Designed miniproteins, single chains, continued (3). Designs and how they scored, part 107

Each design is a single chain, and the fold is of that chain. pLDDT is the mean over its residues in the fold that is shown.

## One batch from the design tools (miniprotein)

Design m11721
Fold by ESMFold2-Fast:
Structure m11721 (fold): chain A 87 residues (1-87)
Amino acid sequence: SLQEVIDKLREIKEQIKKAKTAEEVVDLALEGLFLAMDAVPDKYIPKIIGKMLRLIGLYLDGASLEELKEESLKLIDEAIEILESEL
């Protein structure tokens, strides 16, 4: 259900907050965004892909752990908002 996906994304947010490396943050955030992509109507897929590409770009540009956490949490919150709009 959409609610189960939202609950899993909230769990991933808590894991991101506790992550100690950039790689852990990015892996967790991408897991969450892929989960959201599988759950949303097709019309939202390009928007979710855009969020993934933004995060990957920041990581490749050498963004700090704190910047990656901040952006990852924001992107997961935006994905949750999309899913909540479909409930």
Scores: mean pLDDT 88

Design m11722
Fold by ESMFold2-Fast:
Structure m11722 (fold): chain A 72 residues (1-72)
Amino acid sequence: SNEEIEEKIMEIVEAYLAGDLQRANEIRRELFEKYPERSETLTGMISEALELSRTESKEKVRERLREMIEEA
């Protein structure tokens, strides 16, 4: 489940960076439907990953995301 959350959030980030808001929202909806109990935590992770993606490489974003998932 943690690996799935990581991959889905990275897909959301990539979709936003590509300007594909519809795709980003579709993946986000699927993730929240599967993990409704984590919605607040997931929202925070997505927001931080998006902010970090503006200045850091994809590898650094993924490393930080893994840290957040493990600490949640």
Scores: mean pLDDT 83

Design m11723
Fold by ESMFold2-Fast:
Structure m11723 (fold): chain A 88 residues (1-88)
Amino acid sequence: MSDDEIAEEAVKITKELEKMTGVKQDDPYKAARQLSASYYTASGIAKIAGDDELSRELLEESERIDKIAELLSDPEIKKKAEELLKKS
């Protein structure tokens, strides 16, 4: 995955959190961490409800977003994502 692709995905994640919360996000790293945690919590709730398939899908999405957050720990990638977010 290129730095540009990571930055574009980070913007999509940030916009998903904004839509979910109604609150503008200016930190793509913080947004990705929050959205990942939300999917992880939803996975646990689905598991308790007996929906093992939904639980797995939500966990996979949580893990995908968390990997993007780890990549955003690079200051250069984070800066690129922040610049893209400002243009959106």
Scores: mean pLDDT 86

Design m11724
Fold by ESMFold2-Fast:
Structure m11724 (fold): chain A 87 residues (1-87)
Amino acid sequence: MLKEPPEEVQARADELMKKLIEASKKLFDAVKAGNVEEARKYLEEMEKIRDELRALADEHPDSLWLQVREALADMIVALGRKAVERA
């Protein structure tokens, strides 16, 4: 059975997810404004945050909780990338 990571690790993952969501909102606003260059900068920020979540999940391979956050982060980044590509 997969175990939950330490509370400090959960807090770090939640912080990263919050930053990812904030960056995604800024990306979406930039796309709406026609600022494709600004949207690309937020996409790069989102990808870095996702990579940090992946590293955290790799350090805690028994954590289904972190695996779910990693998968959600991947989906959010993929949606952001599609928004930039369609702009």
Scores: mean pLDDT 84

Design m11725
Fold by ESMFold2-Fast:
Structure m11725 (fold): chain A 88 residues (1-88)
Amino acid sequence: SEIARLMRELQELMEEAEREGLGEEAAAALQAAVAEVNAGRVEEAPEAAARAAEETARRRGLSEEQIEKAREIGYRIGRLVAEIARLA
């Protein structure tokens, strides 16, 4: 199913983030995206996830390169969560 494919892509992205040392950022992004979806704001999930990942990376004192990468990964996580929500 399309949902199963997207969930696998999400899992793979979360695992990639953990290997890059951005596991906390990815987890924060996932939580933020799910919160927006649960509030009925599906279209806001990508940006909310990106902001949560960026904020978490800054709080951890990561480099600007890592913060930028965290924001990008967060946005991708939010997009996958939004796509899954639209198909459910």
Scores: mean pLDDT 91

Design m11726
Fold by ESMFold2-Fast:
Structure m11726 (fold): chain A 66 residues (1-66)
Amino acid sequence: MRKLGRQESSVLYGSLSEVAERLGMSQSTLSSYIRKGHLRRERTPSGYRISPASPLGQGLIDGGRQ
C-alpha cells in the first residue's frame, strides 16, 4: 500500500549556489523553479533545505545528476 510522504533522499542541503551546482543548473534556474512552486526552499541552521513541491521538482531532486 502507498505511504504518503516524501523520500528523505529527495532533500538537498546547502547554500543556493551549492544546491544549484548539485542539480547541474544556475542559481537563476533554481530560483525560477522555486518561484514556480516546483521546489521549496527552507532555511536551516546548516544553510537551506531544498525539497520537491511538484512531480517535476521531485524528478530534479531525485535525479540529482541527470
Scores: mean pLDDT 70

Design m11727
Fold by ESMFold2-Fast:
Structure m11727 (fold): chain A 71 residues (1-71)
Amino acid sequence: MVDEADVQAALVAIITAIGLRNGKPEEAAELVIRWLKETPNPSPEAVDAAVGIFEKHGLTELAERVREAAA
């Protein structure tokens, strides 16, 4: 379970980082939100990874959207 949470966090962080690097932060957020909705038990670490990256880049609205999708 710990390993699964770490893998999920790494995957979500990579998706978010690639989207930001490609100048598509909104598309990255949409992909993360879709993954959260399709995953039965998304880890809090995965949510925190995406939220942290968006907040670090000043994308507060996208961070909030990810938190809402995880709730």
Scores: mean pLDDT 79

Design m11728
Fold by ESMFold2-Fast:
Structure m11728 (fold): chain A 106 residues (1-106)
Amino acid sequence: TVTVTQSPLQVTVLEGETATILNTYSVPVSSLDIEWYFNGELVIRNLKRVNASDRFSGKQTSDTVTELTISNATLEDSGLYVSQAYDPATGKGVLGQGSLLTVLPR
């Protein structure tokens, strides 16, 4: 069974700063289709932007870890970030627990 752990669960940054959220998977990232959702909207799929500002980037840091980075954070970036991993071998998807980003005015 695949598991996805998001860290941290709460992030607070100032406007213009960079926020980073990590996903740890129980299996290699290469075996999965991975997605990041912002307030229910798909923003990153398999480390590529789908419908997101160029300030958003996905990156693999190890065989089982990816990170979402939000550069030059804006107040509109505040919200819930949820990851999903889909395992093509089993046909099952798993959701991460969610990470809440709070961007404070400078």
Scores: mean pLDDT 87

Design m11729
Fold by ESMFold2-Fast:
Structure m11729 (fold): chain A 67 residues (1-67)
Amino acid sequence: SAANEALRAAVREAAAGKSEEQREAINKGATAGAAGDLELGLRLATEAVGEEKGRQIVELASRAAGH
């Protein structure tokens, strides 16, 4: 789906040049978003990549999972 492709692209872009810890936080944020836990997802993703990009990743993950 378009949402899955957009999510993969956003995660790849956000993870580029990041530490292993930051990449793990991005993935945990996306996983929480996919599970519908937007509060946890936003907290984890925002800490790793900032509010704007963190929100984008979590919203795309939620949408890709059918939320």
Scores: mean pLDDT 82

Design m11730
Fold by ESMFold2-Fast:
Structure m11730 (fold): chain A 56 residues (1-56)
Amino acid sequence: ADEAALELAREHGLEEEVRRLQAQGMDTVTATIAAMRRAGLPESLRDELLALAKAE
């Protein structure tokens, strides 16, 4: 889940924000979801991330 979430974040230019949130104590999946919500990304992308997290 963590590797898949980071890869998805990197693809959408959110890796730095995810790393910043991780430094504040957030886990990788939660940080990635928070970064995506902040960026205003569509629901389809959040569903993809949740599917990746659920697969692990």
Scores: mean pLDDT 72

Design m11731
Fold by ESMFold2-Fast:
Structure m11731 (fold): chain A 58 residues (1-58)
Amino acid sequence: PLYRVTATDALGDEVRARLGIRRGETRVMTPAEIGAALGVPPAVAVAELERAGALERL
């Protein structure tokens, strides 16, 4: 699936930098891309960003 990732205030500076987004920006990414950016398995990466309110499924 595709997700829109939003740089929410709940995301730390390091996580935003790893995702390649600035505060208030969005980026369309796959679970595999999110996982690779964060250095964790795709399912873990998606769950982390969902907790931060940073994911919208497209």
Scores: mean pLDDT 82

Design m11732
Fold by ESMFold2-Fast:
Structure m11732 (fold): chain A 65 residues (1-65)
Amino acid sequence: SEIEELQERAQKLTDEGVRKVKELRDALANKEPEEKINKIQEDILKIGRELAKVYREIRRLLEAS
């Protein structure tokens, strides 16, 4: 179903977000360049926006049922 496909995508995005947060923590601990830290933060924000979009679509489908 469309809802199951969206839930699977939400899980994959959540897992990617967890990996990126760990990457950010490691970059900060290792005192990586600001440009690298900024790129990781941008990636986290992008994942968050995509996840919000997926959950909005799930909610819309559930309300239409």
Scores: mean pLDDT 88

Design m11733
Fold by ESMFold2-Fast:
Structure m11733 (fold): chain A 65 residues (1-65)
Amino acid sequence: MINLTPQAGAYLGRASHAIRLGSDQSVIDDLIRQAYLHQYGRLPDDDEIQQIRDQLLQNLQDSDS
């Protein structure tokens, strides 16, 4: 289990909110890039962005209210 930094967690929360709003993929991906940069100190590649986006989508389905 990866412990997120507070900054990374905040950006992932914003990305999840953007997904729920049906925001453009570029907006979601920018928020994921910021989360990754704060967590690991580097920019993610496109595959890492896709993996994180897929995980957020899965978490939204699992938490469907």
Scores: mean pLDDT 77

Design m11734
Fold by ESMFold2-Fast:
Structure m11734 (fold): chain A 70 residues (1-70)
Amino acid sequence: GAEELNRLGREALEALERGDLEGVLRHIEEMAKLSRVAAMAAADELARLAEEQGDLETARRLREYRKSLQ
């Protein structure tokens, strides 16, 4: 439900803040099992935040994953 999606989104953001790319991708993948649309939106937002922080590798990997959800 919405609470689980919100929790997974927060956990993905926390993983991004720690530089844990594998953790970010794992949480977004779990979101995709509940809602592909929510996972795509989260991947886009987290990729933008990673790029703003100078983490271009994480941004690239998130954008690649997002394309796989289409």
Scores: mean pLDDT 85

Design m11735
Fold by ESMFold2-Fast:
Structure m11735 (fold): chain A 80 residues (1-80)
Amino acid sequence: SNEELLEKIRKEASKYFDEETVEKIVEIVKEQIENGLTPENIQELRFKIRDIAKENNLPEEKQEELLENIGKILEEYLES
């Protein structure tokens, strides 16, 4: 379900960011779900999340970890 996906994204992002930034990431994911999770939209999502991570001074290793884990969450959602 969309709510279950968004909760998993919120939980993952909460490892790295404050609540305000987490909700921004959840909103971006929600918008991309509403537009249809195409490969193109998933790449745009990854770019936007990486940009937020950079703006919040997240180290490169943690940026990659975040994107890998969000990618896995999205893949599991699409395969279900």
Scores: mean pLDDT 83

Design m11736
Fold by ESMFold2-Fast:
Structure m11736 (fold): chain A 58 residues (1-58)
Amino acid sequence: SAARAEQQRLAKEFRDDLVKAKNLDEIAAISERYAAPFARLAAELGPENVAGGTFAKA
């Protein structure tokens, strides 16, 4: 689906931005910037995105 493709694209951009961050303040700013888009996609994908709730990534 379009939402799933957008999620993969955002995940890659997020990772690329994090790799370029030089300090914790930049990491925090990047994380906050991507929080809303990811939350919206998670809501749209529903159970397809959260198979078992194991994607906390911790």
Scores: mean pLDDT 70

Design m11737
Fold by ESMFold2-Fast:
Structure m11737 (fold): chain A 68 residues (1-68)
Amino acid sequence: SLEEAKEALRKLQEAVEAGDREAANEAGRRVSEILEAKGAPELGDKAGVYAATGRLDAAEAYAEKALE
């Protein structure tokens, strides 16, 4: 769901800010899995990158597009 994708994106952002690469990789994989299940793996990769770089608003926008 979009809510699950947003939660995973927030966890990814928090893990990156904390320097926790294992948590960041896990959250990133979850974002990709959720968005791939919706048929948009490329948008999932993009959303994960934006979240990891602190651009959470852009990451959420791409997650919303993927879930349309």
Scores: mean pLDDT 72

Design m11738
Fold by ESMFold2-Fast:
Structure m11738 (fold): chain A 80 residues (1-80)
Amino acid sequence: SATVEALKAFADRYLEHMKRLLKEGKISADTARKNMEQFIKHMEEYGAKHLSAEDQAELREYLAKKKEEFYKFIEEYEKS
């Protein structure tokens, strides 16, 4: 649906914003993890109110993938 695609695009923009803040030293790795967890919870709550069960499952799968991607980015950043 157009709504699930818009939410995916929003998640992508949020992830890139968080990566930028981390690279610029504006947030800590712990703050970044906390912000990502809160973002996912808010996105899933919004999805539960506005999406079909099928689109909710698609959104949850996408958010899980984006969370894994971001946590790997944080780990690599901390190694630098």
Scores: mean pLDDT 86

Design m11739
Fold by ESMFold2-Fast:
Formats: C-alpha cells, sequence, structure tokens
Structure m11739 (fold): chain A 76 residues (1-76)
C-alpha cells in the first residue's frame, strides 16, 4: 500500500511537471495529455486510500497510457 501510494504520487508529480513544462513551451497537445495522466494518477491515489485497489490499478494503467501518448506528442 505505502509503496503503491509513493509510486502513484511520484507519477502524478512527474505528469504535472511535464504538463507545466510543455504548456510553457507551447506544446498544447502534450501538455493536455500529461494533465489528463496526472488527474488519473490522483484518482488512483484516492482509490488506494479507500482500499479500492482494483480501481487504482485500472486508473494507474490508463495514466501510464496517457503518459506514453504525451511523450509521443512531445516528440512530434
Amino acid sequence: KEELLKKLEENAKGAETAAQFYASAGREEAARLFRQAADLYRKAIEAVKKGDLETAEKLEKEGKELMEQGWRAARA
């Protein structure tokens, strides 16, 4: 539980930092995708806190997919 929360919090912060950076660089599509990923990671954290590990895993997977899309958009 603690390890998962730490991982999700680090992922959320990373996504927020990437969103801020790419927004400042005028890379709107990448920034949007990273913001969506951050939102999913934060929802996953709340699911873990409520003991809903199944929902947390699904949200973490979706967040990871959006992070991958964000990095592809950033390199385009």
Scores: mean pLDDT 86

Design m11740
Fold by ESMFold2-Fast:
Structure m11740 (fold): chain A 67 residues (1-67)
Amino acid sequence: VESIPPIPLSELPPEEQELLLEALRLQAEGVQAEAADTAENRAKVEELRERLLEIAKKLAELREKRK
């Protein structure tokens, strides 16, 4: 299964919580797209991957700001 975050979501700042929830939504959508292996779905998976990378970057920036 997917890895459980080391810190509970409720203990994170609201902004970080929103980003994690958005990432979970995109991840679920990516899994759905991968289940139907078509050219259009492959393009969608790549787009979702790019969006997930952007969210990961924002999460990293928030964590650096908190240090």
Scores: mean pLDDT 72

Design m11741
Fold by ESMFold2-Fast:
Structure m11741 (fold): chain A 103 residues (1-103)
Amino acid sequence: RYALALREAALELDYLAQSAEMEGFRDAANALRRAAVGLSRASEEDYRAAIRTAQQEKRAVMETLENEINKSDMPAQVTHLLKLTFKARTILNEAIEGGTAAT
């Protein structure tokens, strides 16, 4: 049940990683792809371990995205990174909360 939500979140993060890579944000793309793998693996773990993994991956992704925003001098790049940050935060928050199934 929660495993399905984690796998769906992983798939969405992988799609965001592809978007980030197309825009040249390699560090952001790598962080998102790593988080996708982490959530997919967490889907095979117990509920508490899975939530802990989702929290750790969220922290890593958000930190990487903030660093990319700080390195960007172009307003268009900052706007794209902010949109990626919003989408990633939403996906990872859903993974952490476990949807309606666990709380």
Scores: mean pLDDT 78

Design m11742
Fold by ESMFold2-Fast:
Structure m11742 (fold): chain A 96 residues (1-96)
Amino acid sequence: SPELERHVARAEEYTAKADELDAQSKKLEAMDPEQARGPLAQAYGDLINAYGEAVDHYRRAARLADPETAEVFRRKADELSKKAQEAYRKLVEAQR
């Protein structure tokens, strides 16, 4: 359906954005912690939000798909959710 296709497209868009933000956070992690603290917290926050949006769109797509395709989208959402949890852990650590 067009609704299913839109949710998949949005999930892929947010996944790509998250991949860019993850690369940026890794560059900031290599910098002096005192200089990077604020930018790192912001980058992790943006990364968590991007993963969250991708997860929501994959879960919406799963509800519209056939059972076999829905399982693929649920697995993608679960993987991104785990990455969001890791980014959250890093955010908490960076604020200490």
Scores: mean pLDDT 89

Design m11743
Fold by ESMFold2-Fast:
Structure m11743 (fold): chain A 95 residues (1-95)
Amino acid sequence: SPLDQLEQIVGQLHDRALGLLQQGDGVGFRLVNYAATQASLALEYYRQGKVDKALQILNDAKKTVEEYKKENPELGELADEVLGLLDQMIDILRS
């Protein structure tokens, strides 16, 4: 279901953040943990039937990650990974 797919992506973001923290990458952890938190919030709005609010949260999160990538080019690959996962969630919500 769309809900199961969204839950899987949110879990993937949380697991990625924890992996970075365990490796001592505090900067990478903060970026991915921010995205995971916003993705979790969007998922909760989706569960409430508030699809437009969920989409708004994900699009705002994407803009923040894109700005962070521009200011921190060393995080570019990690930011692109996060943006790809957020885009997958947006595609599911638009389907």
Scores: mean pLDDT 91

Design m11744
Fold by ESMFold2-Fast:
Structure m11744 (fold): chain A 71 residues (1-71)
Amino acid sequence: EPLTPEEFREIRKRAVERLKQEYPDLTDDEELEGRARAAILALQTPNYKVESEEEKRLVEIVREALAELRA
């Protein structure tokens, strides 16, 4: 099911928090938010193929956060 605007904001926030935990040297919040947003869009796109290992990890983080939000 598609994300609501509230779910999108919450998932993006959680993804950024998890990325900061895994990559504490990343201090650019705009870059982190951009990466989180891209991963959310990839998860929402039917038949989208995730090619890079980094992008796969970002999508996993988003999927986990969404599962927690809907639990």
Scores: mean pLDDT 72

Design m11745
Fold by ESMFold2-Fast:
Structure m11745 (fold): chain A 62 residues (1-62)
Amino acid sequence: GAPVTEEDLKKAIEGAKKMAEANGASEEQIKEAIEYTKKGAEGGTQDALEKGAVKGALLASK
């Protein structure tokens, strides 16, 4: 996939926050979702970023 930009990371964090909030996540769960999104960004690809954001959102919805 394409390399991750700062804009891509910001959009992914916002998306993960919105998904977590929509699922009634606590403040702690939202922080966890953001951390997984950041870990995805460390993979250096859009695919890794998306996987991190999805994983974070799923963990926040438990």
Scores: mean pLDDT 72

Design m11746
Fold by ESMFold2-Fast:
Structure m11746 (fold): chain A 98 residues (1-98)
Amino acid sequence: MKKVIVEAEATAPEPLAGPAEVRFGASLTYDDGTKKTALSEPVTVDAPGQPATVKAKIEIELSKEEADKIVDAGVTASFRTSGRSVPAKAKVKIEEEE
């Protein structure tokens, strides 16, 4: 079994109007075009008037055969504030535990 650790980091493009909830979604694409998705737990950010930077780790357990078929990986982040979701660009770092 291989563990894929996705380190996600996102910065809100504009200062937040108040406390916000951030959710991260990771997507791994296999060579046949199918996808495996995982969600982080929500992270609360209380930084009104500041650019908010949030980090989260998402752990995905794969077989060796599944890990060898991964051709692409992506992460998305959404800042939810005042009932509105603001998309943010996420950085991906993949580490294999073997």
Scores: mean pLDDT 70

Design m11747
Fold by ESMFold2-Fast:
Structure m11747 (fold): chain A 124 residues (1-124)
Amino acid sequence: NLLDLSVEQLKTMIRNRGLPAPLVPLAKELRALPPARQEEIAARLLGILRELLERLRKIDPEFAEVVEAALAEILAQPEVDPVELLQLTVLVAFYLASQGETELAERALAELDALLPGLREALF
């Protein structure tokens, strides 16, 4: 359960770009979607992540730099992998929830669940 992960475990997963086990089936489904749909989902994930990053920069600037570096590498690829954006967005949302940013995190998780049906069930 991602909610049971410590702050340090969440930070380590982001640095290592490790995909949490509960997200593996969703990642497989996402990568099987037509390229146009993957691009739509990637754009939406990027929007959610950027909103979360704005708050993260205020509460943990050092960790925000780690997330920004990971995001820059993802965006520098010839083809943006929506699974890498999903992983980063989910872990940042859980980190923010652990820091008391519950309203922002819940809104982000609701947007993610609307975009990727089954995500809430996989995470909780």
Scores: mean pLDDT 81

Design m11748
Fold by ESMFold2-Fast:
Structure m11748 (fold): chain A 90 residues (1-90)
Amino acid sequence: EKILEKLDELIEEARKPFASVEEARATGKRKLDEILEIVKKEYPEFTEFFESLYQAALDALDAARSVEQARETMIAFAKALKEIVEKKLK
């Protein structure tokens, strides 16, 4: 339940306007860290698998050259993890 709420929150945060790419990256990294902590607590057996997805998302955020690319990274990560949680981690 809480993980799905945080993933929806990440999608909503990503869709809001950002003043800079740096702000968008900082917001994305903060939300990814919050989601990682929830996964470690509620799904410890999947932590290593999730850390792989988390690192790929961080690398994509660092590579983002525009607010739009950072937004796309956040939304793609949230949707991918939401699908996994809804179908496999219930």
Scores: mean pLDDT 79

Design m11749
Fold by ESMFold2-Fast:
Structure m11749 (fold): chain A 63 residues (1-63)
Amino acid sequence: MRTREAILYLGELAEDPAMRGRVLSVAEIAEELGLPRGPVSRALRILEKEGVLERTPRGYRIR
């Protein structure tokens, strides 16, 4: 399940204190993981609902 791969990757990024406040774009993450934008967008939305990420006009910010 490609969405699960994106969730695991993003979860690891969110645990790194150096990544706090970084804004993630769907396009950047899709390119990095070699995944279609759909699964990546869904993963970002799931983590936003879980309070790990914050949606902004520029993308999703790591809290």
Scores: mean pLDDT 80

Design m11750
Fold by ESMFold2-Fast:
Structure m11750 (fold): chain A 92 residues (1-92)
Amino acid sequence: SEFAESISVSTHEKDGKKVYTIKTKSGKEYETDDPAEAGEKIAEEAEKLGLPDLAEAARAIGRALQLAKEGKLTEEELAELEALSRELEAKK
């Protein structure tokens, strides 16, 4: 809840690519088509809130999504990533 109030993450299509927009409570905005970079920006905000486990998860998810985009992720790793993403959504 507190994390969701401190950072806003949205996705949109731009020139046929999925783009991630990350807005912080301080008014800073980041835009990237690289999920690893998006995960790192989310992790930096989680660390500022004293949530190191969430920061580690955000970096891991971003990196895994980048590998999936490059066709380098195994089916097992993709399934674990989807499960973790659902867990984070459930915690609000």
Scores: mean pLDDT 69

Design m11751
Fold by ESMFold2-Fast:
Structure m11751 (fold): chain A 91 residues (1-91)
Amino acid sequence: SPLLSRAQLRRGIEVLRKIAERIKEKYPGLSKRILAEIDRLEAMFDDPSVSLAEQQAALDRIASELHIRLLLEGVPASEFHRLWLEAEEEV
């Protein structure tokens, strides 16, 4: 992925948080896991020892985990893309 700015990284975190909240009723365990990983990433955001590239890699990992886990639950890639676009509109 191209290198994101800090503002773009924060936006990406909020998009993932919105998606996790939207899937909470149908996939509560997955939602809880993703929200916990987002909270850990946010706790590291202001840590000067953690590079922007490391933060971006962690964000990409969380997004990939969410996508793969939803695929395993029977949610197609097109539906994940729709969830992402809808979440971006709220952020």
Scores: mean pLDDT 83

Design m11752
Fold by ESMFold2-Fast:
Structure m11752 (fold): chain A 82 residues (1-82)
Amino acid sequence: SKELREKALKYVQEHSDEEALKKATYLLLSSDNEEERLLASYILHVLAKRGNKEAAEIAFKLGNFYKESNNYKEAIRAYLAA
């Protein structure tokens, strides 16, 4: 959602890339909440666009996951961030 994208951008602006990457990774691995996982993917997209290679690699893997789940809109977004 637009609100989750704005929260992700704010988080990346207020924290280091390392801290933001750790938060996104933690949310993806430990959260059963879909909104928290979506927030994590948006954090990865912002970091990848800033040139963070680790975030780009994780975003690419998320793109593959969304593609296999037939969520093509999010798959395209993740691949473009990678």
Scores: mean pLDDT 76

Design m11753
Fold by ESMFold2-Fast:
Structure m11753 (fold): chain A 66 residues (1-66)
Amino acid sequence: METLEAQIRRALPHLSQEHLDLVLRIVRSLPSLDAEQRVKASQLIQRIVAGADPDEVRKELEKILE
């Protein structure tokens, strides 16, 4: 029950709008990604929850999505 998604939902009030937009974009893309891309996307979400810089996250997301 306590998944990465649940942790993000709990953190939502404390995340910036840029972080929220990035999380939504990643989650919406997951069904279209292969297994390796999904692992990288999940790791990126975890970095957002840990307070990673939005610009760095955006750059990595673009790389994952091609």
Scores: mean pLDDT 73

Design m11754
Fold by ESMFold2-Fast:
Structure m11754 (fold): chain A 80 residues (1-80)
Amino acid sequence: SAEERQLARDLVVLGVLLAAAYFLHELRKRGKLPADQAQAELAAIKAEMEALAAKIVAHDPSLTPLLQAQLAQLDALLAE
């Protein structure tokens, strides 16, 4: 269905956002991004990932453990 295709697209976007967070964190560690800019962009990614996760869980609650694992990976990056 169109909703199943949208769910697949939302999951892909969530994965892309997590990858972006990883690379932003890596650039910060290498001194290629100011810490304040990196924190602001990571906070924006967190907000987007949380919104997408809520949307996905509303559509398919069985994906909750998968989405919690993705958000936990982001929180680990933010804690470094």
Scores: mean pLDDT 86

Design m11755
Fold by ESMFold2-Fast:
Structure m11755 (fold): chain A 99 residues (1-99)
Amino acid sequence: MKELEEKIKEATDEMLKKVKAGDAKGAKAAIGKLEDALIEKFSSVVKPENRATVEEHLRKGFGYLKQAAVAYIAGDLEKAEQYAQKAEEHFQKALEALA
């Protein structure tokens, strides 16, 4: 589902832009908005048997995203990059489970 994949990618890019600008509050707000919207949407549209898997990967993805933002602001670029990559992997798995 390329449309959903692009949506997730855009959200990740927005968070990274906020973090690069040093806007920790904006970054966390953007992550929170997207997490809430996607969980609400998926809980109403995803088949019950796939719901737990999709939600798990979304939560882990957003969790890693927040950790990446915190690490980046703290000046730990290596950890920030590592967490950002893990977040993207989980978002991809959520997409796969959505099918």
Scores: mean pLDDT 76

